# Designed miniproteins, single chains, continued (2), part 46

Each design is a single chain, and the fold is of that chain. pLDDT is the mean over its residues in the fold that is shown.

## One batch from the design tools (miniprotein)

Design m5680
Fold by ESMFold2-Fast:
Structure m5680 (fold): chain A 110 residues (1-110)
Amino acid sequence: MELVERARVAAENAADAVADPLSQPYAGDIFRAMAELAREHPEVAEPVGQAIARAAKHLTDENLPSAAEAAAEVIKAMKDPEKQKRMLELLRSTERGKKVADLAEKILKE
């Protein structure tokens, strides 16, 4: 099974799980797992980042910091400035995603 295809499916499933209100207490653990996947396998950082952006619109305020930390790690794993910029723009497409992007940019500057 192709690693990139497996990672994309796993990231999509993780994003769908975060959309479930019952998963909100575990959203931080899900985002941490997604960040670790992108860190270990930079080739899947872009699809993982897209999944985080999709999940961001469903987050409670409590989970915004965890999503921002994961987004910052995924953006660092991309290493391509154009891809990093696109990821931040994708996050900013929703009001909740904009909050995640603002926090992620602060983390990236440190």
Scores: mean pLDDT 77

Design m5681
Fold by ESMFold2-Fast:
Structure m5681 (fold): chain A 66 residues (1-66)
Amino acid sequence: SNEEIIRKAKELLEEGKKAFDNGDYETAIKKYQEAIDLLEKADPNDLDSAVLLLHAATYLQIAKNK
């Protein structure tokens, strides 16, 4: 379900944030990319998934620039 996708994506974003905060940018990139891959399967009209996708994409770019 869309709700399940959002829940799993939030978990991946949390894991990515922990890795990012520890300076483990390789792991952060992997987690953010996994979140993006899941969110791309979400309902394109769902605002919550759109916000999470923007968040994941933003942090992915920041991590890649380290």
Scores: mean pLDDT 85

Design m5682
Fold by ESMFold2-Fast:
Structure m5682 (fold): chain A 56 residues (1-56)
Amino acid sequence: MYDRLRALLAARPDLDDETATRRLAEALGVSPELLREQASLDDVVAALEAHLADRE
């Protein structure tokens, strides 16, 4: 799982997947554990893209 997330993070080698996931979880107002277990991969990737673009 998280194959698309890994591909997205490969474009941002400055961020490890754990850090990016935590930032996304904070932006969404959820815990990273919830994100990892319950969120669909498409939602995670889309939200991560939006969050990283905004913070960049």
Scores: mean pLDDT 58

Design m5683
Fold by ESMFold2-Fast:
Structure m5683 (fold): chain A 60 residues (1-60)
Amino acid sequence: SPVQEARAAYARAQLDLGSTELDMKVRGAPESERERAIAEKRAEAEALRARYRELELQAK
């Protein structure tokens, strides 16, 4: 269902955020680069969370 797909997309975005943060930390990326990359991934996850929430409300 669209709600389940949106939930999966949000879950994947959260995993991508965590993986990106860990990868950049492990390879010693500069703090400014880490902050920008993490902010971008976090914004993406928040947008997907909002979409999931909207679809869940529409489904009831």
Scores: mean pLDDT 83

Design m5684
Fold by ESMFold2-Fast:
Structure m5684 (fold): chain A 74 residues (1-74)
Amino acid sequence: SLEDKIEALVEELAKRHNLSEEEKEILLKVAREYAEQVLAGKKNVVTSVEVPEHLEDVAVEAVIRVGELLEEAK
């Protein structure tokens, strides 16, 4: 499922960046919220998740990779 692929992606990024369980949960919420908004047809995706500065780069990577997963699902 798409959810399983998003969870696997976040797990990969968490291991590569040595994220804590709390940081991994933030990343997972960002990835899920992005996917939900894109699937709803929103052109301007806004996250309600507060992303710490040190996670900004990995959050951007997660968003890009989720976008790729959504294109593959079309």
Scores: mean pLDDT 80

Design m5685
Fold by ESMFold2-Fast:
Structure m5685 (fold): chain A 68 residues (1-68)
Amino acid sequence: SEEELKKKLLKLIGEILAKIGDILELEKELEKETDPEKKEEIEKKIEELKKELEELKKELKELDKKLE
């Protein structure tokens, strides 16, 4: 139903915004970090979150197609 799709859409948008927030927080932390090993750890976390964000964006695009 359209109502179920709308609820799923709102949930996905919320998850996307949360991931963007997490990425921005880690990018700020990375800018201030001076330890090379810690920088590498933060960079890996950012990369993982960006991959998760791309998966969520793909789900959002698939859902958008169903609402057409």
Scores: mean pLDDT 84

Design m5686
Fold by ESMFold2-Fast:
Structure m5686 (fold): chain A 96 residues (1-96)
Amino acid sequence: SKEEAEEYEKKAKELFKEGKLEEAAKYYIKAAELYEKLGELEKAAELYAKAGHLYALLGKFEEAAEAYEKAAELYEKLGKDELAKELRELAKYLRS
């Protein structure tokens, strides 16, 4: 539901403010998955990218790359091809 997605996003933001970066990233992923199911693709892409950034800061490069690839896929569906390309290149770099 949209309310559930909003609750997970709020929880992620609070965890981020507390410095709980790994937990924040996990809740951003949960929110993104729900927004994606609701067809809110731009919101989902934004939250996948935020999770990817947090995983990268933690040195969790595989999780970061997967999150950036999810964001890129959604941005491609939205016609934001340059942003999708940048995120795919970032994911490739993190796996190199």
Scores: mean pLDDT 90

Design m5687
Fold by ESMFold2-Fast:
Structure m5687 (fold): chain A 87 residues (1-87)
Amino acid sequence: SAELEEFAEKVIKRIEELIEELKEELEKEEDEEHRKKLEELLKEAEEILEEVKELIEKGELTVEKLIGEALRVIGLEIELRLLRKKR
């Protein structure tokens, strides 16, 4: 549906913005443990982006799958916010 495609585009934009933010944080991070955590978050964010794009390309995107991916994105955003507060 058009609504599902629009929601998918919003999730993609949000994850792309998170990936960019994580890359910027990594360039500035000097603490090795924090860098490792940022690299793990970046890897998972990139995996979510590829999964969503593949589901769209294959015509296998469902509301349930998209909600699941969106919740994963929110989880990564929360982890990044918590990591920033530890500075």
Scores: mean pLDDT 86

Design m5688
Fold by ESMFold2-Fast:
Structure m5688 (fold): chain A 71 residues (1-71)
Amino acid sequence: MSEEELQAEVDESLIRMYLALARLFLSRGDPEAAREAVERAERLLKESKLSEEQKKELREEIEELRERIEA
C-alpha cells in the first residue's frame, strides 16, 4: 500500500465518520452540530484523493444531509 492509497482510505473513513455523526446529531435534534460535521466532511472530500465515483456518492450524501439541516 502506497502513502497515496493509505491517505485515500483514511480520508474516506473520516468523511464517512463525519457523515455518520451528522446523521446522529440530526436524530438527536442538534442541527448546528450536524452542520459542522457536514462542513468537515465536505472539506475533507475536496482535499481527498478518492476516485470520482466515490466522490460523487459522498457528495450526494452531503447534499441530502444539507437539505435536511436547512429544512
Scores: mean pLDDT 81

Design m5689
Fold by ESMFold2-Fast:
Structure m5689 (fold): chain A 94 residues (1-94)
Amino acid sequence: SLPPLSAEQQRVNREVAEKLRRIGDLVDRILEIIKKLKEGKISEEEALKKLEEIAEELSETNPKKRIYEALAELAERAGLEELAKKLRELAEEA
């Protein structure tokens, strides 16, 4: 049997879990935008605007260029070639 976690280890684990939850929430939001666009429930312009909002939120801790490159790869894998092209253009402007 393992001893219980120290207060310090519990704090570190809580901070890591919070960061992972935040990343998970952002990924779910991105995937929902992609899904809605593929289903025709939102326009490409609306999808791009929502992804730019997420990129601004992520840019507090990550370079915008890398965020837009990652979003473009997700769009490309989803078969959304025009959205992927626009996201790559935003990556070049960042």
Scores: mean pLDDT 78

Design m5690
Fold by ESMFold2-Fast:
Structure m5690 (fold): chain A 76 residues (1-76)
Amino acid sequence: SAMEAERERLKAEILRLAEEAVRLARESGDEKLLQNAEQALAIARTVAASNASIEALRRMKRGLETLVRRLREAVE
């Protein structure tokens, strides 16, 4: 179904964003930022393996997009 396709797409995007956050945090050299990004990845993996609603997945994606944006600012 279209909703199942959207759910799987959101899960893939959430995992990609969380992995990008960890990469950026490593580039920052800040151990606390890295710990926070690794925690976000662990949560993202749990959510991606769960039966979370599309609404919950969209909220997680927005949160990770904000995290990635802030981390990019920290490494610049």
Scores: mean pLDDT 88

Design m5691
Fold by ESMFold2-Fast:
Structure m5691 (fold): chain A 78 residues (1-78)
Amino acid sequence: MSSKIQKAKQLQAEAEKHIREAEEALRRGDLEGAREHLRKAAEHIDQIEDLGFAPDQSLLDRLRAAMVALGRAEAAAA
């Protein structure tokens, strides 16, 4: 297995962890924690794409849903 494939798998696992943490933070009303985890997840997804791999579509769907939820919560709190 090439180093790029191993890196892409690691980045995908890290992105999934951060999305899960963001979803949990949103459930608790921790908007700062949710924002930080979504930022890290997006960075890892960008790195997967930079390596020439397609991120998991279900992961992208979860990221988008969490970002929308965060945006609505932040707008309501502002």
Scores: mean pLDDT 85

Design m5692
Fold by ESMFold2-Fast:
Structure m5692 (fold): chain A 71 residues (1-71)
Amino acid sequence: MARKEQLKRKILRLIALKLRKIGLELDIELLKATGSESEEVKKKIKELEEEIKKLEEEIERLEKEIEELEK
């Protein structure tokens, strides 16, 4: 039964994406706390925020797929 293998794979991927998101959020907080108010720092924060948005979209998609597989 391939369903349990698919579920496990999706759960591991979801965990990996959530950990990556946490890492990016911490990077933004660190840049805000310790970085200069330079344009380079502002650009980096914007890039990290955009990456977080993409990760949130992928996380939501995977959570829905996991829910369907758990039915």
Scores: mean pLDDT 80

Design m5693
Fold by ESMFold2-Fast:
Structure m5693 (fold): chain A 63 residues (1-63)
Amino acid sequence: SHPNLGATYNNLGVVYQNLGKDDEAIESYDKAVQIYEQAGNSAGAEKTAVNVLKLAVNKVTGS
């Protein structure tokens, strides 16, 4: 398993989100989810997926 790779993409998503690069943030979070699931880390995948949903909701609500 490569737990560090999933965490790296999740952290990259956070960095892009903080820079206002929402599309790149979503792509990075999606990659982290896939990596966590492949590594058998369902908790990591779920947590990262929640970050994607929060960012997507923020874009839809126009805040």
Scores: mean pLDDT 77

Design m5694
Fold by ESMFold2-Fast:
Order: C-alpha cells, then sequence, then structure tokens
Structure m5694 (fold): chain A 91 residues (1-91)
C-alpha cells in the first residue's frame, strides 16, 4: 500500500528529527486516503492507527518531558479514538 509506505517514511523522518519531511509524508498519506474507495477505509484506519502508535512510542523513548506527557495522553486515548473511527466507517 502506498499509504503504508508514506506512513513508514513519516515515522523514519520523525525518528531522524525531520518534522517538515514527516509532515509532507503525512499529507501524502492523507491525500491517498481521501482518494481511496470505501472498501479500503478499514485497512487504511488500521495502518494509520499503527503509525500513530509507533510515533507516540518514539516520542516516549526520545522526546523531551512535554513530548513524553503528550505521547502518554495520546496513547491512552488512541484505542477509543480508533474504535470510534471504526464505528463511523461501519455506519
Amino acid sequence: SEIRRELEEALEAIRAGDEAKAQEHIERAAALADAAPAEDHPAILDALAEALRRAAELALEHGDEQEREDARAYLAALPASVAAARAALAA
């Protein structure tokens, strides 16, 4: 999937500290998701959820104090946000 590739490249950019490159790949992934047929949306959501979880885990390992606090809050909220998005796709 091109979306998965763009998300993996975004994660590599985050790991390298290149926020501008990470944002570019995130925007490309979002554009691909917007163009995707409805049948692909659940798989796209799963790929996005995995990438967001890994990004937050990177922030916990390598971020400053504020980035770690934000990442903990984000990881705590992520399962509920993903469940809500899945429910919306099924409606």
Scores: mean pLDDT 78

Design m5695
Fold by ESMFold2-Fast:
Structure m5695 (fold): chain A 59 residues (1-59)
Amino acid sequence: DRRAEQERRYQTILDGAVTRDERERLRASLGPGYRERVDEFWRVVERSARVGRETSRQL
C-alpha cells in the first residue's frame, strides 16, 4: 500500500497540477529511489528550459 501512495505522489509531481510548495512537500514525503527520480526529472526539465525556452525561475 505504501508503494501505491509513493507512486501516486510521484505521478502528481510529474503532472504538475500542484503548486511549487506542494511539490516540495510531496517530494520530501517520498521514500528512497523516488526522490532520485524526482531530482533526475527536474534536471531534465532545467536542461530543456536552457535549450528550448528561456524562463525566469524564482528560487
Scores: mean pLDDT 66

Design m5696
Fold by ESMFold2-Fast:
Structure m5696 (fold): chain A 69 residues (1-69)
Amino acid sequence: AKEAGELGKKAFEQKNYEKAIEHYEKAIKEDPDSSEAWNNLARVYLELGNTKKAEEALNKAVAIDKKKL
């Protein structure tokens, strides 16, 4: 989970959004309850202008955080 998340951040910094999505999706598969991975995936979708997918990813992150409260 950590390694995939770090690779996703590196790809995002390089503006390789396709690779960033791939790595963050892998991080989510390894840990579906990672609100950080969902938030990072949402950021990539915002950069691509896909506001609907960004909103869906943000809603997932919020739902995960709410379960911990």
Scores: mean pLDDT 81

Design m5697
Fold by ESMFold2-Fast:
Structure m5697 (fold): chain A 73 residues (1-73)
Amino acid sequence: RLAHAFAVAKAVAEKARELGIEDTGPIERAAVEAVVHGASAEEVARRVREKALQLGASEEDAEAIARTAREAV
């Protein structure tokens, strides 16, 4: 479970960095917390999307990061 949560966090961090988000820590933390607590792929994607928007990502970029999270779960 913990290893899987970290794999999801790594995937979303890589996508966020590709899209110009330098401080990926908050997105990684949101992904890990959701996965560890047994959230569905859709719920993990939703939380990651919300965090990306808070960090200044566009709606398009936030959707791309959320899609990456859903696929990685």
Scores: mean pLDDT 80

Design m5698
Fold by ESMFold2-Fast:
Structure m5698 (fold): chain A 90 residues (1-90)
Amino acid sequence: HMEKAKEFYKEFEKTLEQIRAEVDAALAAGASREELNQLAKRVYDTIAELLRKAKEIAEETGNEELYKEFQKRASDLLLYVDEAVRRGLA
């Protein structure tokens, strides 16, 4: 499972980068409040699923360090998305 864990976290990192880029692009394009709210919901659902899988991997491999690191990165991104959506509506 160690090779799959590394692959998973690499994809998790890519997903966080893609989410950030998608949010930035939506704001730059002048997305509507409804579009931004829908985007935020998709982001929350995606991150929740990735964190659930990360927890399972941590339990299987005993590697809690990566799980905690990605929990922090995901939390930081969610705070950024919330703040960006609020600013985009102001």
Scores: mean pLDDT 80

Design m5699
Fold by ESMFold2-Fast:
Structure m5699 (fold): chain A 80 residues (1-80)
Amino acid sequence: ADEAGDLIIEGAGLVGEGIYNDDPEKAREGGKLVVEGVKKANSVKAARDAAEGLEELAEKSTNEEVKKVLLEAAEELRKL
C-alpha cells in the first residue's frame, strides 16, 4: 500500500549497512532505493529532507567512496 515509504525505509537500511561496513556498493544501492522512493512520494519536502540527511551522513563518513556515493544520491534528490 505504501510503496514509496517501503523503498525509503529499505534504502535507508542499506545506506546504514554501507556506512557501518564501509561498503560503497551497499550505500549506492541504498541511495538508489531512497531516490526511487522519494520519486514515488512526489514530495518536494521528502526530496529535500532525504538529500539533507544523506549529505549529513556523507559528512560523518570516514570512507571517501561511501561519502562520494551518498553525495551522488543527494544530488539526484536535489534534482527532483
Scores: mean pLDDT 83

Design m5700
Fold by ESMFold2-Fast:
Structure m5700 (fold): chain A 63 residues (1-63)
Amino acid sequence: SQILKDTEIAAEIIEKYLGNFDPTKVIEELKKKGIHPSVIIGLLRAFGLPESEIKKAFEEAKK
C-alpha cells in the first residue's frame, strides 16, 4: 500500500526532528517526498497536535 509506505517515510522524518520538533519543517520535507496531505495530517494528530496548530503549520508550509 502506498499509504503504508508514505507513513513509514513520514515516521522516519519525524524521528529526525525529535530533538527539535518543528511541524512546519516536517510538513515541508514530507511534501518534498510526495507524501499525501491526509497522511501528514493523520500523523500530526497522532503526535498530539491540535487542529489549529496543524492548520497554521500547513499555511506556513505553503510558502
Scores: mean pLDDT 72

Design m5701
Fold by ESMFold2-Fast:
Structure m5701 (fold): chain A 60 residues (1-60)
Amino acid sequence: SLARRAGIVAGRTLAEKGYDDAQLEAALTRMEASLRAQGWTDEQIAEFREAFREAYEAAK
C-alpha cells in the first residue's frame, strides 16, 4: 500500500540520519499528525506507523 511504502521510506531515512528512539518517537508523532491533517484514515496511519518502525529497526 502507499501508506506502507511511505512508512518504509520515512523510517529508513531517519535511521540513516542517526535518529535515536526518542527522536524517532517525536518525529513519528509529528508525521502522524500531518498525515491525519491531510485526510489519511486511521487504518492508513496505522500501516504507516508499523512500516515506519520496522524499517527504522532494520536500517539502524
Scores: mean pLDDT 86

Design m5702
Fold by ESMFold2-Fast:
Structure m5702 (fold): chain A 68 residues (1-68)
Amino acid sequence: SGLLRLIGEALRAIGDPNLDVKIINGDTLILTAHGDGKKTLEELKAIAEKDPDLSVKLEGNTLTLTVK
């Protein structure tokens, strides 16, 4: 969807070296943390969980966001 694509583009523009960003099918955003980037993923998870249109999954150092 347009929202996840826009968020993915914004995160890529920030250029955080501790985060890898991938967008799949335009509706799924995958964020992978390196080193001490885990806290950033947990903060992003907390924000994303407040959106009822998003499915949020955090496994190890990987955060997956999918539009419902």
Scores: mean pLDDT 73

Design m5703
Fold by ESMFold2-Fast:
Structure m5703 (fold): chain A 86 residues (1-86)
Amino acid sequence: SGEEALQRLLDAVPEEQRPALYEKLKRAAEMMGTDAATVARLFRALVDQGYSIRQALAVFSLELPDDYVETGTSDADIARAILAAT
């Protein structure tokens, strides 16, 4: 479910970073006319389908720094990338 996907992303980062991660997911959701749980589920689904995290972020108008290196596809990797994106 979207709620489970959202909770997994939040749990993948230190507690102090969770509000910032949630705010970025909410902002992406507002632009897409949906909720943060749905955005979290779509991020996981896109990455599982073989899209890079950079490509998945672009769906939500989020951009990684040009020098950002993707090191994996875990919930922690996705969450860190969302926090690094503008």
Scores: mean pLDDT 88

Design m5704
Fold by ESMFold2-Fast:
Structure m5704 (fold): chain A 97 residues (1-97)
Amino acid sequence: SALEKQKELLREAAELAREAARRARELGDDGLAEALEEIAEELEELAENPTPETPLQLTNLAFALLAEAVEAEMLGDDETAELAREAAKLAVEATKV
């Protein structure tokens, strides 16, 4: 179903955001790691409890992930940036189902 597909995409996005947070923390960027962890928690909550506002919330989270990707690139952490961008892409795809 559309809801099951959305839930799968959101879980994958959350996993990527958590991986990005873990890498940022290993490099000592605790601020970036905390921001990515908060985004992952919101994605997990939306996966379990979707509402009529979910597409707007996902759009906002995608922008937040892209902002964190830019921060990671500025710090020279291209891998964290790539993970954050892929998470943003999945969040956007979740709005289309």
Scores: mean pLDDT 88

Design m5705
Fold by ESMFold2-Fast:
Parts: sequence; structure tokens; C-alpha cells
Structure m5705 (fold): chain A 58 residues (1-58)
Amino acid sequence: GALEEEARRLLEEIERLLAESRDPILLVAHKDLKELLASGKITEEHLKGVREAVALAR
């Protein structure tokens, strides 16, 4: 669904950012997002939190 597609795109962006900095906030977000994708339990609130973490690290 749309949330899963956005989650996959965010995962790719996080992996790109992690190649540069290995930010601990991004490492946590990466692990959480992988777990959500594996379980299929993705919510808008979880994606909002991940988006905010990416924005702060960038």
C-alpha cells in the first residue's frame, strides 16, 4: 500500500544518509522501519516519526 511504499523509500534515504554519518538516531530509525516493514504493521504516526528523525539528521 501507499504507507509501505513510503516506508521503503524512507528506508532507502536513511541508508544513503547512514553511508555518510552513521548517526545513532538514523540507526534506530533504520532498525524500527525494517521491523515495521517485516511485520506489515505500518502506521502514519510511525512514518511521521521516521520523517522527523531524517529531517533532524539531515
Scores: mean pLDDT 79

Design m5706
Fold by ESMFold2-Fast:
Structure m5706 (fold): chain A 60 residues (1-60)
Amino acid sequence: TSKKILDLVKRAMELIKEAVRRNDKEALEMGYQAIRYASLGDLEKAEKLIEEAEKRLAEA
């Protein structure tokens, strides 16, 4: 599972960079929460947050 955690954290970090660039505070918070859940081993919640934030940023 360590590779899955690293992949999710990397994906969340790229999402955070995009959220900062767009000044999207909600997407930024979702990115931070995704990292937190991934660190706690809740990969399902982390992935869901990343997917929702990616959709949000794609529509902005």
Scores: mean pLDDT 82

Design m5708
Fold by ESMFold2-Fast:
Structure m5708 (fold): chain A 62 residues (1-62)
Amino acid sequence: SVEEALAAEKEEMLKAGEELEEEAIRTGSVALAVAAALLYAAAGENEKALEALNRVEEATAA
């Protein structure tokens, strides 16, 4: 169904966001952290997106 497909797509976006966030932390990449935040926002996880953006600020301060 459409609902099942949308739920699966949200799950894949969250997974991709988590992987990009982990790489951003490992490498210090601001671009990867922003990409993770965009994926979280697209999945409807606005709080996670803001948390990822806050980590970008922390990374650029180091």
Scores: mean pLDDT 78

Design m5709
Fold by ESMFold2-Fast:
Structure m5709 (fold): chain A 53 residues (1-53)
Amino acid sequence: SEVEEALERLREAVRRLSEAQDAGDAEAVERAQRELDEAIDRVTGPGGVDISS
């Protein structure tokens, strides 16, 4: 369930990034990009879930 929550957060971040890109707001894009990177790290990285199998 933790992995699924992280994945949902990831999808939300991707959505935000797309909207920021569509708006052409470079600052919003950078912010969304950071949030996306953090969400990816939560799913794949050692910082959150046990996915090191």
Scores: mean pLDDT 74

Design m5710
Fold by ESMFold2-Fast:
Structure m5710 (fold): chain A 90 residues (1-90)
Amino acid sequence: MELIEKAKEYLEKASELFRQGKYDEAVKYADEAIKYAEQALKVDPNNREALEILAEAYGLKASAYWRMGKFDEAEKYRKKALEIRKKLEE
């Protein structure tokens, strides 16, 4: 079982749900993507693909919370996404 493959599948579903305006469901699928990406990072902390999935999933959660009017949660996850993106630029 490929952890990265599962993380990507959940992230793609989260993105589709976000496009449909199903923000609560998009957050749930993004959370699953985060779980699998974090498991991959326990094996290889510098796995670039897993870090990119984490950054995108946190960014999607931030955007979904913003759309739902949950601005404090949106800012929290936006900051998490930025921290990971900064690591990717190294």
Scores: mean pLDDT 87

Design m5711
Fold by ESMFold2-Fast:
Structure m5711 (fold): chain A 97 residues (1-97)
Amino acid sequence: MEELLDEAVEHFERAIKLEKEGKKNEASQHLLRALSLVFVAGAEAGRQGPEVAEKLRDTLIKRLKKRFGKEAEKYIPLAEAAFDMGVLAGELERRFG
């Protein structure tokens, strides 16, 4: 799970750099990839249970804040939404699959 967050953070970093360069389409592609990886990490955590999901969610937010500072505030709501949707998917698999 942490490996997925590491790859997601790298894609967030690329998205931020490309946006500063005015390369909006390329930035959006890296952002979508980052959010997809965050969703998958959330789904794996949701399958394991709520305590694992809460800890991984906190780790994700702390890593984004540490790496990007105030610039993370723009991306945190998107990362949280993707993660929480992933957790929901994993919880549904755990309860009904």
Scores: mean pLDDT 87

Design m5712
Fold by ESMFold2-Fast:
Structure m5712 (fold): chain A 58 residues (1-58)
Amino acid sequence: MELSEEEKEKLAEEAERLGVRAVITGDRELAKQAIRLLREAGEEKGADALEKHFGIEV
């Protein structure tokens, strides 16, 4: 997927919001979506943190 800098920044913000919601609700499927979006946005550290928190791998 080819994204502009602005699109990557927006994607990272949305992924962070989904990640926060997943942590609050304990929703593992939402966490998996957030992890994938964080990696697409280049936010590898955020994705790794969510993977460790939920004990999942994507």
Scores: mean pLDDT 78

Design m5713
Fold by ESMFold2-Fast:
Structure m5713 (fold): chain A 85 residues (1-85)
Amino acid sequence: AKALARKAAATITAAAILVVGAEISLELGDEEAARADLEAARELIEEARRLAAELRKAGDTKSAEETERAAEKIEERAEELEKKL
């Protein structure tokens, strides 16, 4: 469970960084860089949800819920930015 929870946290952190990068790129008018970062963030959000499901199966409900909640918030921000592309 510990290794899985650490991987979920790292995956969520990477997705959040990419969404921030996309927001900055979009403000600078670099739509290509923003699109690439949002696509990469989407893949990490899907991986985070997969890891959350594995955490639930392992009995780590708290880490699963925290990962799912973080993924949801990052996805909401990514969707907001995608509407500007």
Scores: mean pLDDT 88

Design m5714
Fold by ESMFold2-Fast:
Structure m5714 (fold): chain A 56 residues (1-56)
Amino acid sequence: MKLNETVLRVVSADTGVPAAEIRELIERGASPRELAELLGISESKAQNAIDALLGK
């Protein structure tokens, strides 16, 4: 599944985490909890970010 490049850049800019790291986590099926911990955001925001990145 292709990730949304615009959403990936926005999430990277907002969190300060490199886009490559976010992409790798999403592609390997990281949980919303794991992504939330890495990005320093809530699990609900992490779930919304995953859904937006996957075009859901």
Scores: mean pLDDT 79

Design m5715
Fold by ESMFold2-Fast:
Structure m5715 (fold): chain A 78 residues (1-78)
Amino acid sequence: ADELLEEARRLLEEARRLAEEAERTGSRELLRRAAELAIEAGRLYVEAAGLVESPEETEEMRKKHEELAAELRRALEA
């Protein structure tokens, strides 16, 4: 459980960082990489949320992912 949360957190932060840079630079490669990381992070914390462990933390991470996913979609359209 802890491993899943830590990995998801790490991937989510990386994805957010790449998405922001991609928006600024217009780098489609960074956008795609950010999307891949965001999807992977989503998978991991959904699994973690299925476990009986800190449901509030997993929910917060899911909210952050949803915001990032929305930003990523906007960047992909731009």
Scores: mean pLDDT 69

Design m5716
Fold by ESMFold2-Fast:
Structure m5716 (fold): chain A 71 residues (1-71)
Amino acid sequence: SEAHEALAKGVLAYRAGNYEEALKWFERAIELAPEDSLVRVTAYRLASEAARKLGDNETAEKYEKKAQELS
């Protein structure tokens, strides 16, 4: 699915240390994923981690809470 492709691209960027690019892909995965899907939960968790790597603790906390609401 397009959501899985976006998630995979985000993971590749994250592993390369490209956290800004990773966050954009994880945010795209969130947009594309069905509301109550495991892909959306995973995308929120990874978006939180990428935001934290960028020092954006507010965005990280927001996505962390969204992942908790869905899990």
Scores: mean pLDDT 87

Design m5717
Fold by ESMFold2-Fast:
Structure m5717 (fold): chain A 59 residues (1-59)
Amino acid sequence: RERLIEEARRHLEEGDLEGAREALLKALPPSQHASFEASLQTGPLENSLRLTLRSLERS
């Protein structure tokens, strides 16, 4: 899990939003995948990915 969070952060720093999305999906429990995908559709992709990353880092 920690490695996937770090990979997501690195992808975001490199501007690889698709790589960040994939790493976050692997870090999240399957029950949260639908909510995560929905959040990506409601606002700017980068902002949604950063918010999800912060949530995972704090938990």
Scores: mean pLDDT 76

